# Ledger of designs, part 2: designed miniproteins, single chains, continued (3)

Each design is a single chain, and the fold is of that chain. pLDDT is the mean over its residues in the fold that is shown.

## One batch from the design tools (miniprotein)

Design m8036
Fold by ESMFold2-Fast:
Structure m8036 (fold): chain A 60 residues (1-60)
Amino acid sequence: SLEELALESLNLPEELKKYIEFDEETRKFKSKKTNDEMYGSELINSKDEEIKEYILEQLK
């Protein structure tokens, strides 16, 4: 599915992907914890550890 492909493109560890959803209508990512919109293309294109740490911070 489009959601599965989008989540795969994040290139995050599997444990972190469990906390993130992809909205097919807006084509953006949101946190399952806060239900807030997080990132679109910026997250997909940034594979830095800092982005992963930012996501973890938002999910706490």
Scores: mean pLDDT 56

Design m8037
Fold by ESMFold2-Fast:
Structure m8037 (fold): chain A 110 residues (1-110)
Amino acid sequence: SEEFREALKKLVDEFLQKAERIYETKSPEEFAEEFKKLSDEFILKVREIIRKYYPDLTDEQIDVIEFNLRLALHYLHQVLLDTPPEKRKETLRLGAEAVLELVIYQLEEL
């Protein structure tokens, strides 16, 4: 549980750093495409660590977690588009923490 939380936090921190770079260096049109690519890569990595730490979970249970995570990342992207540039870094950090807690919550409910 604690080892999983640390592994997940590392992935979330990497996601946050890459997302911050996207919003600072890319145009709005490029941001949407790059954020989707980053989200897809992040979801795959989260699936891998869930499999590693929770090997007894079924594919269907992992698919539910992936679906909820994908929705959360979609909402985060929409919130970021509506957020003033000076507040985007803070919004990203809060969103990243919410994503971490969402994955933990989903696993605790199983």
Scores: mean pLDDT 85

Design m8038
Fold by ESMFold2-Fast:
Structure m8038 (fold): chain A 66 residues (1-66)
Amino acid sequence: DIERLRARVQFLKGSIDALKTLKKTNKLTPEQLKYVNSMIEDLEKELREAERRLREAEERRRRLLS
């Protein structure tokens, strides 16, 4: 499960970075930019939750292995 959570965090970070790079190219319409910004906000919310769960899982695993 910790590996799954770590993979999820990595995926979310990569997705956010890709969308930010897409915005940086300045090839989007205002409507497309609004949509991309909404996607980034949703992904950042998911990332915060995934990072919180990953930290909790890592602490639990450390206690089990100690």
Scores: mean pLDDT 80

Design m8039
Fold by ESMFold2-Fast:
Structure m8039 (fold): chain A 57 residues (1-57)
Amino acid sequence: SQARDFFQQLSAGLNLDQSTRLAAESELDAYSAHFQLSAEDTARLLVQQLQTGQSLL
């Protein structure tokens, strides 16, 4: 998905392990639906959540 592509680009500097990355990617659809965000904004929100350790759902 477009959100996954944005997430991969934005998270590249975080050196996430494969399991964490796949888990985060699986949450993109839930975040998009819950917050009614664009693909890019959904990816940005998930990256921010991973950086801060806060749960948003």
Scores: mean pLDDT 73

Design m8040
Fold by ESMFold2-Fast:
Structure m8040 (fold): chain A 62 residues (1-62)
Amino acid sequence: LSEEEYDLILESAETLLGEPLDREKVKEIADKIYAEISPGLKSPLTESQIKFIGGLVAREIR
């Protein structure tokens, strides 16, 4: 994942949870999720794919 993609995933997860999140923690969780789903993803990630990963990060943090 690119730094821009991490920032967009962070923003998506923060919006869903309504609270600020630790960027490093979000990056770690996003990397784990990406590793699991990456064979079905295109590079660069689409907006819908970023929001999907952000939703999964939010679910992991809750």
Scores: mean pLDDT 80

Design m8041
Fold by ESMFold2-Fast:
Structure m8041 (fold): chain A 95 residues (1-95)
Amino acid sequence: MVSNVTVTPKTALVGEKVTVSGTASSDAVKVVAAVLDSQGRLAETAVADVDSDGRFTAEVTLKEAGDYQVRVYAVLKDGSVSDPSAPVPVTVLPR
């Protein structure tokens, strides 16, 4: 399970890196950050390893201006995938 998901910056420019960080349960080996556009379509994904303290950091770059939501899924040691985290909004402005 994934908790304490934060996205920084919450307002980015096109082509700017957005950092997704949080914590995952002790049975998680990786996380997948899914970035969804305003229509719920998948715009970008990032995969990050979970460290020994249960922390992760992933970076995404969004190529199109718009309102997005980030959801994070944990990949568990048994190969199963967790339910998504609560959505975290991020706004991307044109340059």
Scores: mean pLDDT 82

Design m8042
Fold by ESMFold2-Fast:
Structure m8042 (fold): chain A 71 residues (1-71)
Amino acid sequence: SMTVGEAVKKARELLPKVPKEKLPEAIGLVLRVIGTAIDDGVISDPDALLSPESAALVEEDLKRLEELAKS
């Protein structure tokens, strides 16, 4: 299970590693991660667990962000 704090930390660590040409896609992914946490009602609590459905969406977006950071 992923906490809000873990998701935000991962996004913050990956975003600076993304090539400049891919920043628009990467920014969109980060905003989507934040939006998912807002919709889950837990964005204000870094220790809160995302719902299983929200965690799956966030994990896919963070995986894509990690792929962009490795390119």
Scores: mean pLDDT 80

Design m8043
Fold by ESMFold2-Fast:
Formats: sequence, C-alpha cells, structure tokens
Structure m8043 (fold): chain A 69 residues (1-69)
Amino acid sequence: DEAARARAEALLAEARRLVAELTDEQVKQSFEAGLATVEALLATDPEAALIAAERLLKEVREAVQQERE
C-alpha cells in the first residue's frame, strides 16, 4: 500500500529527528536499531512498517520528554 508506505516514511523521518536529540548514547543506539528494523519492514510489509513506526515514534517521544524534563 503506497499510502501506508508514505505515512510510515513520514513517521520514520520524525522519529529520526527526535532520536538525534537524545543524549544517552545507549538509548540512542537502541532507537537507531529500531529505525533500521522499521526500514527493513518497509521493503516487505508496508502495513506492518506503519504500525511499527507509530509505536517507535511514541517510544522516542517519551524518551525525549524524559531527557528534557
């Protein structure tokens, strides 16, 4: 599904931007691995990639909020 792929790519771009704001290198590396997993899913299952991207973005937002506060 082209729409699912486009949405997943947009969510991945936002997640990458937020991961760049993380200062904890171990947490950052963990999320970078998550980004790579979602990118791999985009090639085989765009619908699963969209679900994974939404979950990853939520987790990254929580991590960034924790560091900012």
Scores: mean pLDDT 83

Design m8044
Fold by ESMFold2-Fast:
Structure m8044 (fold): chain A 55 residues (1-55)
Amino acid sequence: SDKLAQYIAQLRAELVAQVQADTSLSAAEKARLIALARDESLSLIDLQELWLQVL
C-alpha cells in the first residue's frame, strides 16, 4: 500500500540520517549500516531490528 511504502521509505531515510549523524562510528561502519538501510531485500522487521541497533 502507498502508506506502507511511504513508511518504509521514511524509516530507511531516518536510519541513514541517524547513522550519518553518529560521530562515534567509523567511515567503514557507517558505510555498512547505510548499505543495510538501503538494502531492498530487507523486510520491515529487519529494518526495525537495524533501527534498534542504531538507537
Scores: mean pLDDT 80

Design m8045
Fold by ESMFold2-Fast:
Structure m8045 (fold): chain A 82 residues (1-82)
Amino acid sequence: NKSLEGARKFAEGVKSGDPEAMIKGGEAFGQALYDEFGDEGAYGGMVASGEDVAEEGGADEEGAQAVIDGGKDGVERLKKER
């Protein structure tokens, strides 16, 4: 649920063209995935969250792809720093 909320905020940032909202949303999404699923499960959690955003938030193809890319980048940054 927290990863879904982060994914939605990131997608909204992409739609709005607000780079600060995109960065904050992506970081929150990545952190939530890392906290919930750990290093090994983060990729699976990212895909599941993307599906939930599409199902409940009506994300289009561009929004879904942006969420996936942002979450992936967020997880990779967390793995490098921690």
Scores: mean pLDDT 58

Design m8046
Fold by ESMFold2-Fast:
Structure m8046 (fold): chain A 65 residues (1-65)
Amino acid sequence: SAEEERLRRALEMARELTRDMYARGHSLANIVAVIRAMGEKMGLSEEEIEAMVREAERVYRELAA
């Protein structure tokens, strides 16, 4: 569905942003703040933004391990 495709792209964006910002030395708190601001500017729903934040936390945890 269009919703599934939109969510998939949002999650891909969250992963890519998290990897880039982590490599630049940003904290998880900074990454989450950027994702929330980006999602709001793009007109994403709160549910979609929350999914992006959860994906960012997952990726950050994996990179920090």
Scores: mean pLDDT 87

Design m8047
Fold by ESMFold2-Fast:
Structure m8047 (fold): chain A 61 residues (1-61)
Amino acid sequence: SMDALDAELRGLSREELEAQARALVAAITADMRAQGVPEDQIEADRRRVEEGLAAGIDALT
């Protein structure tokens, strides 16, 4: 198991970052839909952004 204090601090920071990432992805995909971007392209771009954000969160936590 992880060190309890370190795990809690990382968990909270990671959860906050993940919440911000989810909000950002939702905003981006909503904007793309509003612009008439095809759904398959929205899905591909969403996946790429989610992967990039996940990698960024992993690098920060």
Scores: mean pLDDT 73

Design m8048
Fold by ESMFold2-Fast:
Structure m8048 (fold): chain A 80 residues (1-80)
Amino acid sequence: KVTLTVTLADGSTVTVELDKEKVTLKEALDALLAASSGKVREQIEKLKKAIEEEYPELFDKLFTAEEIAKFLEELSKYVL
């Protein structure tokens, strides 16, 4: 298992374990949503919507946990 930790623009963190070294962005987002609640979950939902609207082609691509964390952290600065 690989640990994915995402730090959002407001300093909130979400941590999940992934079964594979590389996962799709969609799989990672679904795992983060399942592991989050309240305002953090709302922020992850906003990130997912932004990706669906601006970067739909990225959903099915395989990324490492580090690549996903970096991408979502950077995107959160513009979306949140």
Scores: mean pLDDT 82

Design m8049
Fold by ESMFold2-Fast:
Structure m8049 (fold): chain A 68 residues (1-68)
Amino acid sequence: GKIVFELDEEGKVVKVEAEGAPKELVELAVEALNNPDNIEAAQKLGELVAKYKGEVIIEDYTVTIKLD
């Protein structure tokens, strides 16, 4: 599976493209990206990414999560 997040200049999610990814992971990633002060969301996201053997790639205004 793969999720691509497009971000604005403030780091807010403006577009999400998800293929073969769990809904819970997508929702947690959007919350963590939009609300960096929400430490609980960031921790839960990290646990789910590890569970799915995911890789996070950050480039310019895009964040990609690749899942096994």
Scores: mean pLDDT 81

Design m8050
Fold by ESMFold2-Fast:
Structure m8050 (fold): chain A 94 residues (1-94)
Amino acid sequence: SKEEKLIELIEETKKKLLEIMKKNNAPQHIIDSVEKMFEEAIKLAKEGKLEEAINTVEGALNSLILEFQELGLEDAAKEVREIKAEFKKKVEEI
């Protein structure tokens, strides 16, 4: 289903972000915030609220980009921007 494909994409995107956050020693409060937003997105997708789920993931990605920029982690911010572009492209295929 479209819901199942979106949930799988959200979970894969979360995994990639956790790897980037771990590699860059992101503060725990940033990790916790991103994880909470992704769990909310998965919940929304399971409820059939696909556009709200997508918007929640994009919000999490934008928040992490800003946090990495504020920390001076420009390469990490760029990697998250690339993940955001990939997420948007794959959403169009669902």
Scores: mean pLDDT 90

Design m8051
Fold by ESMFold2-Fast:
Structure m8051 (fold): chain A 55 residues (1-55)
Amino acid sequence: SRRDAMDAAIEALHAAGLLSEAQREALLGMSTEDRERALVALRVVSPEDAADFGL
């Protein structure tokens, strides 16, 4: 699902050092819509990368 794909993407971004542990925990606790907004606001995921994740 889109949520499962986002969970996988968040874990990958954390493993790559692009997200702190606190950011990872916060994002995993958010709704899909809030996660999209937060990731774009943090500029961790570009609009092109977000589209590739199905966001």
Scores: mean pLDDT 69

Design m8052
Fold by ESMFold2-Fast:
Structure m8052 (fold): chain A 90 residues (1-90)
Amino acid sequence: MEEEEKEKLADEYTRIRVAQAVADFALERMRKEGPEAYAEAQASRDELDADIAANKETVEKGEEVIKSDPELQKRVDAAVAAARAGMEAA
């Protein structure tokens, strides 16, 4: 696999994982705001889940790339942790 293709797959996978973490946090937060706010957050999560399902092969390939490279795994973990910390601080 070319380095550029590997980087794109890793970046896309990282972006998806960050989006999932953001959506999960938004659902927990909006649950306290009320059923209308929760429904909007749920709709956004459903769109993300549908996008992931439509791109399942790309997501699985990204997982393989990340699993084979500990440096990329650390980068993904750090990005997800930073996104969660930012949301909790807001």
Scores: mean pLDDT 79

Design m8053
Fold by ESMFold2-Fast:
Structure m8053 (fold): chain A 95 residues (1-95)
Amino acid sequence: MLPREDIELALKKFKEIGASEKSLEFIEKLKEMESFEELLELIKEKYPEAEEKKQEQLAFAALTQVELAALYYRGAPLEELEKLAREKEEEIKKL
């Protein structure tokens, strides 16, 4: 589960890069999620016709994006953020 502080930092980042209102609302809802299962249920409601494997990939990708945005605001170097993003993308592809 993501700390509420990390979700707040991610919201700042996504607002700065001009993310859509729908994307910001989705990230805001992550504050109410206590487990990966609750996030997966939210993804299932938003994308009910997607394959189960694709729903899991979307949930994992959402968590990864929030984590990376929070790390950016905590002062992580860009090269480390890019490396982590690539590693997480490979993990998502293996799902």
Scores: mean pLDDT 75

Design m8054
Fold by ESMFold2-Fast:
Structure m8054 (fold): chain A 92 residues (1-92)
Amino acid sequence: SADELEERNRPFAERLLAADPEERKKLEAIELVRHFVEVLEKNKDASEEEIETALKAIAEKFPEVAKKLEKLLKEGKSMEEILKEVTKEIEE
């Protein structure tokens, strides 16, 4: 629902406003992962080339995040599991 999206985004916005440069980089990485997952969930017919192109774009700024995304995708993890695992590693 729209209310769930607003509640999800509110803590992120508050963290972003209070963030130092290192925290900002973590929040940016989390947002890129979230966007990547949302695109794949909406486009179930995405080609391997389209997925590789998106991963390369993430790898230019966050190479370790891109490697983790690729590993979890190859392991056949769900989009929800990928988002949870990658977000946890970025925040740790």
Scores: mean pLDDT 74

Design m8055
Fold by ESMFold2-Fast:
Structure m8055 (fold): chain A 75 residues (1-75)
Amino acid sequence: SEIEELVEKAIEVAEKLGNEGFAEFIREYKEKITEEDVEEARPIAEEIMKENKLDKELFPLVLMMAAVRLYLLKE
């Protein structure tokens, strides 16, 4: 699914950055987040990318971190 590809890309980005904490965090919650959580997180992630002028390669990581955060707020 598209969400599974996004999760894989987000983990790859975190690992390339040497940020094991981000990779670990995504791995812990990856099966609990839904496509709905990802879509709710999308405008938040886009705003973070714009505000911080982040490289577009980071988008999968920023999107998944935002999605996991939204999921945790609903628990």
Scores: mean pLDDT 83

Design m8056
Fold by ESMFold2-Fast:
Structure m8056 (fold): chain A 75 residues (1-75)
Amino acid sequence: AEEEERRRLEESRELAREIARELLESTYKALLEEAKKMGVKEKDIEEIESMPEPEQLSVLTQMVFSKKSLEEIKK
């Protein structure tokens, strides 16, 4: 009976992926600014900029919200 809800969730997940691309650029800029304000090393930021885009967002989110260092995230 929840087949319709499962289909809607799957469709929403696919739509969320498309929206995530648009949000990635805006969120990425905001996270970069926040990381700079937190005093993250410029060299670490340059390494993040060299990463694939999905990994960039994940790493920056962990640094800003969980206050993890790049070394901790890479382990």
Scores: mean pLDDT 73

Design m8057
Fold by ESMFold2-Fast:
Structure m8057 (fold): chain A 70 residues (1-70)
Amino acid sequence: GKAEEEKKAILSGATKAAQELAAELHAQDPDAKITAEIELKEDGATVTVTSEAGTKTREISLEEAKEIAK
């Protein structure tokens, strides 16, 4: 149903956002070990990526997730 499609879009968008944030941390330290954490919400997600180089967090809305997920 539509709700399941929206949740899949959020998951896909959050995964891509985590990969982008991880790439930014690797640009600072190519050897850094990166941990990604995704908190799913009804209307979006919070993505947190942590390494020895630092921590980056991005909140994505359902609309942003749909655009990222294509």
Scores: mean pLDDT 77

Design m8058
Fold by ESMFold2-Fast:
Structure m8058 (fold): chain A 79 residues (1-79)
Amino acid sequence: DPLQRGKALYLQAKNLIERARELLETHPELAQSALDLAEMAINYAKEAYRLGALTKEEYQKLIDEANRVKAEAERLLAE
């Protein structure tokens, strides 16, 4: 069922973003791992949206959240 698969990917994407944020707060030295998690979340969000499991608004919010995590991880990696 594409819709059930998409909903699972949406929940996984949200969980990956939360894990990446927690990782940046507790272990900033693991910024590369947080970046990888955020990029994985973006891929899951894109697939969930393709499967019709997300509204355009939910998709955009999720991508914006993941990109904020990516920007913070990239900032830490530049230091």
Scores: mean pLDDT 89

Design m8059
Fold by ESMFold2-Fast:
Structure m8059 (fold): chain A 93 residues (1-93)
Amino acid sequence: MLPPATPEDIELAKESAKKALEALKKGDWISYTNHLFVVLAIASKGDPEAQKILEELLKKTEEATLQSLKKAAEERPDLADIANSAIEALKKR
């Protein structure tokens, strides 16, 4: 009953996922969040290809976030407990 994602939606999801990861690498959380919402909106249509794009984006986001948290714990001992707690929370999901 819900219409599937169009080919244009899938291409938009791919480009938005790419832009989200580029924004994340730059520390631009606003642009990252905006592009992530585009991917989420397309994936919410239930299309399996759009859902795969979202899953891959989230896995790559988790890897980048874990690396950033590990680096923060090593460089900032005052943040080590918070960073390690966040790492453990991400691993336990």
Scores: mean pLDDT 75

Design m8060
Fold by ESMFold2-Fast:
Structure m8060 (fold): chain A 62 residues (1-62)
Amino acid sequence: MLEEEALRLVIATLEGIGEREAAARVRRHVEALDADGVKATLTENGEPELGKLASEHVEKIR
């Protein structure tokens, strides 16, 4: 529950700042429970710390 809310907030934040493609990629990886994909996408977007945190949230949903 808390992990899902955190991931939703990350995606909403990316959409809010105009990073729609990055937001869509993160959403797809979250739906697939692909923690590595979430981390890679956010790192490519210049947010390596956020990528690490978001990937940990995906791992906890398992």
Scores: mean pLDDT 79

Design m8061
Fold by ESMFold2-Fast:
Structure m8061 (fold): chain A 71 residues (1-71)
Amino acid sequence: SFEELREKLVKKLKEEFKDRPELQPYIEKIEEAKSFEELTEALLALGKVLDEEQLQKVEEIVQEVLEEIRS
């Protein structure tokens, strides 16, 4: 479900970036997303402030969450 996708993404993103307080407002926007459109916009906003290594980590997290939901 959308809610399960959002909750799993938020949990993994909060753990990955726990020592990055400047990224917490972006993760909060993802947590508050009410639709796939809002979730996509929030993820794109986060992506714009990340470096290449951090963006790779977000891509890995998205892949892991999608795999878990399909299991």
Scores: mean pLDDT 83

Design m8062
Fold by ESMFold2-Fast:
Structure m8062 (fold): chain A 58 residues (1-58)
Amino acid sequence: SLAEIEAFIKEMAEKRAKVSKDDFAIGLQKKFGLSLSPETSEQLYQRFNEAFALASQA
């Protein structure tokens, strides 16, 4: 489950330009039906930013 979410975050970072926290949370809700706490959303958004930094080299 978490590995699938992390894979989705990586794919989103590769496919999309940098997104806001709100767009990121909406993407997770649409894909996985998740309702995330602000803390969890920020943790996952941090992982997205890391993936986005790596994707900037592609």
Scores: mean pLDDT 68

Design m8063
Fold by ESMFold2-Fast:
Structure m8063 (fold): chain A 75 residues (1-75)
Amino acid sequence: MKKVVVRVVNEETGEEEVEEFEVETVEEEIAAKLRGIGTALDMGLERFGELPIVETVKREETEDEIVITLGVRKK
């Protein structure tokens, strides 16, 4: 079992939301990332009043943890 940490960072304000998931498969890691993208889109809609640009800033993997950092910015 690996822990997936999705960090959603508003690149305009520095606001951050962090979600943690326990995953056993690649499909579950993809699902965790998609949930993080949903959080990023909601953040952008709330803060900018429009759909933001969401980008994967980095992905870091260790034996027991995967950290995915998503950046959110205005179009």
Scores: mean pLDDT 82

Design m8064
Fold by ESMFold2-Fast:
Formats: structure tokens, C-alpha cells, sequence
Structure m8064 (fold): chain A 63 residues (1-63)
């Protein structure tokens, strides 16, 4: 799983809309695919200032 983890970490590092705190948060959940996708979408949209799409993403990924 190390190569998979490294790939996910690189994707996080390549995201210009994430702060160090947000990257750390995503890395903490990268082994949980559902949480990773959800947190990534939330943080990216929040940083972009797209509150309406953020709400839609939260609804789409609720369990």
C-alpha cells in the first residue's frame, strides 16, 4: 500500500488550494478512501470559496 499512499500524498501536495493543516488532515484519512474523497472535495471547494458546491458535495457524500 506504500505506493498507493505515496500517490495520494503527491496529489494532496499538488493541490494549490490546500494549507498545511488541510494537507495534514487529508493525509490522516488517506487510508480511508471514502473519507479521503469527501475531505478532499470539502476542503478544495471551501478554499475556492464555492460554498454552494461545498454544500452539494456534503450532501452527495453523506452516509
Amino acid sequence: DQEVKDRKIEIIRENPNLTDEEKERLIAVLDDEEEFLFEGTKLTLEKAGDEERLKAAEEAYKQ
Scores: mean pLDDT 69

Design m8065
Fold by ESMFold2-Fast:
Structure m8065 (fold): chain A 90 residues (1-90)
Amino acid sequence: KLEEIVRRAERLVAARDAEGLRELAEELREEGRERLAELLEELAQLVEQIAELEEEIEREPDERKRAVLYSAKGILEAAMSFNLELMRRL
């Protein structure tokens, strides 16, 4: 079941579906899986921030400013990878 949950989370992350991640978190919270629900809520926030940042990058005409935005996106993507890894170890 945990492996299936992680695969669902990975698909939602790839789709940038923050609402789907929150729905999955609520489902797991109802099942008493509080720590998994917390990690999914954190993933939802990271996905929202990444999606917003991707929109900013698309709108930013300055190469230097775009490079800074890409750096910020990389940090958030690393945080997402870390959260998914924590979920796999539960």
Scores: mean pLDDT 88

Design m8066
Fold by ESMFold2-Fast:
Structure m8066 (fold): chain A 83 residues (1-83)
Amino acid sequence: SFVHEAVEMAAAGASSEEINAALASDPRVQDVRVTPDSVEITFKPGTNLVEAALEASKLKDIVANVYVSGNTLILELKPEFRK
């Protein structure tokens, strides 16, 4: 899953540029942004975010909270994975 890949890369310390490069071939992903405490995945318009949110909810070992804002899925990292 690209959500799983993005979250694992961010937890390992990957930059926004590195994750965007890794996911460049996925037609659903518009942009990925890493903050000190979160991973924000912006989807192309018309993408079903419910499926992506369900995949993210299975990553409870890395992800503390999941939020949706417009076409952006916001994944808050657990304290041990924050910068």
Scores: mean pLDDT 79

Design m8067
Fold by ESMFold2-Fast:
Structure m8067 (fold): chain A 75 residues (1-75)
Amino acid sequence: SMNVEQAIERIRKLFEENPDMPLTELMRKVANILVESGLPLDVVSRVVQLMADLHRRGASLEEILEAIERLIRGA
């Protein structure tokens, strides 16, 4: 499915159910959700890089989620 809102819902649930999951594992699971949802690999790579960059800057999981949602809806 190319449904971006469905991808966002799955990512939101992942973050809500796994607040203590290591970032590298979250990144892998987010990438899998995006691929399964039919998003281009370019968009998947950009999301994964965004997650790493924001985490390095001390962003919260909520801030990371909001940034992912903005990027996916804009793609």
Scores: mean pLDDT 85

Design m8068
Fold by ESMFold2-Fast:
Structure m8068 (fold): chain A 78 residues (1-78)
Amino acid sequence: MSEKEKAIEEMKELLREAVRLVLEAQKLLADPNADEAKIQQLVGQAQEKVQKAVDIARKAGIPESELEKIAKEIEAEA
């Protein structure tokens, strides 16, 4: 139980950072003056954090649908 709780907490932190990076990248992507290299770096970092969260979910037996619900909750929290 404690291990699963810690896994969920770690996933939430990773998803929180990923959401912030994605929002920043989306804002830059909408800007014609945005540096494509910066956008690529932000997207890459967000993708790595999401991948780690998915890996944790798989190891803990958490389905992707629950991971998506957690991500939505974090987005609403922000």
Scores: mean pLDDT 78

Design m8069
Fold by ESMFold2-Fast:
Structure m8069 (fold): chain A 87 residues (1-87)
Amino acid sequence: MELEEIPKLVEEILNDPSKRKEAAERLAGFLSSPDPEVQRAALEAMKKLLLEHPELVPTILAPFAASDDPRVQDALVELLKELEKKR
């Protein structure tokens, strides 16, 4: 189930530097999911990671620079607003 993959990807980003980029790319990929619950869960997980681990910002946001999907762009705007609010 896609919702169960999100906590696993968060754990890989936090605990395994060798898988960090791959896990971040997979997490960003869920923003293009046809399931709105999966999209929301991925966005909330990314917000939490950015707020708690600002050193991971380049790794987490890198997949967005390669995407022209409107859903991914909407998520990027949301994440940038959250970062501006805290920094």
Scores: mean pLDDT 74

Design m8070
Fold by ESMFold2-Fast:
Structure m8070 (fold): chain A 100 residues (1-100)
Amino acid sequence: DEAALRQGLANAARALMTAVGAPEEEIERVAREAAGMDPREALVLILERVARIAEEQGWAELAAAARELARLLREGAPEAEIEAAEDRFLALLRARLKVP
């Protein structure tokens, strides 16, 4: 369902951007942009914004993981490589938020 996918992308943008401490105005702007994009392009946009904010917070490993995942998505890398990069990004994000 396209409407559910668009809503899911907007919600993902809000969740990830909030997790890295993005300003509310930037969260809502990115969520609106992501909802109107192709899912792959939307995920790349979200990850690049997350990487920028993580870098500004001094979270270099999280920023690098977000950029690597965005790169693999842009290049259309094999699904296994994308999944491995996603797992790494999520593990680093969870560790930064101090959740198990």
Scores: mean pLDDT 82

Design m8071
Fold by ESMFold2-Fast:
Structure m8071 (fold): chain A 70 residues (1-70)
Amino acid sequence: MIEEAKQDIKKAEELVDTDPEKANEYAKRALEKLGIKLSDEDVKEHDGKTLINAVKLVLRHKENPPRVTA
């Protein structure tokens, strides 16, 4: 799940400059694998770099959850 999302985001980063539409597809897929479902309209309102950054933020949160001090 998380590792698969990492593979998808890596592909999105590779494609963002050469095939931005395919990069957006991989970024959307990575978000869905992380439990975040975006509508097609939401995806169209954001560029590929914004979606890639969103995936990276979600991945960071899932791998390193916020420090909770009791």
Scores: mean pLDDT 71

Design m8072
Fold by ESMFold2-Fast:
Structure m8072 (fold): chain A 82 residues (1-82)
Amino acid sequence: SMVREKLKAIFKEYDTDGDGYLNYKEFLEKLNLSEEQKKALEDIFSKYDTDGDGYINYEEFLEKASEGELLLILSIIEQARG
């Protein structure tokens, strides 16, 4: 999926440690997002944060998340970055 490829590239930019994990709360704070957009994205990421530690394995996330969730995330991120 092109959406998964684009999101993987974006997540990799913010994975400064190269360990395959994303601190999604810090990630969302670095983007120019509204509070409503941050909440919507945090709600999606937190569903996949089984440990509750604020980190997700983003390759596993891209495999497990629905196409609708991924499209919403990509749309919001691209608007914030554009």
Scores: mean pLDDT 83

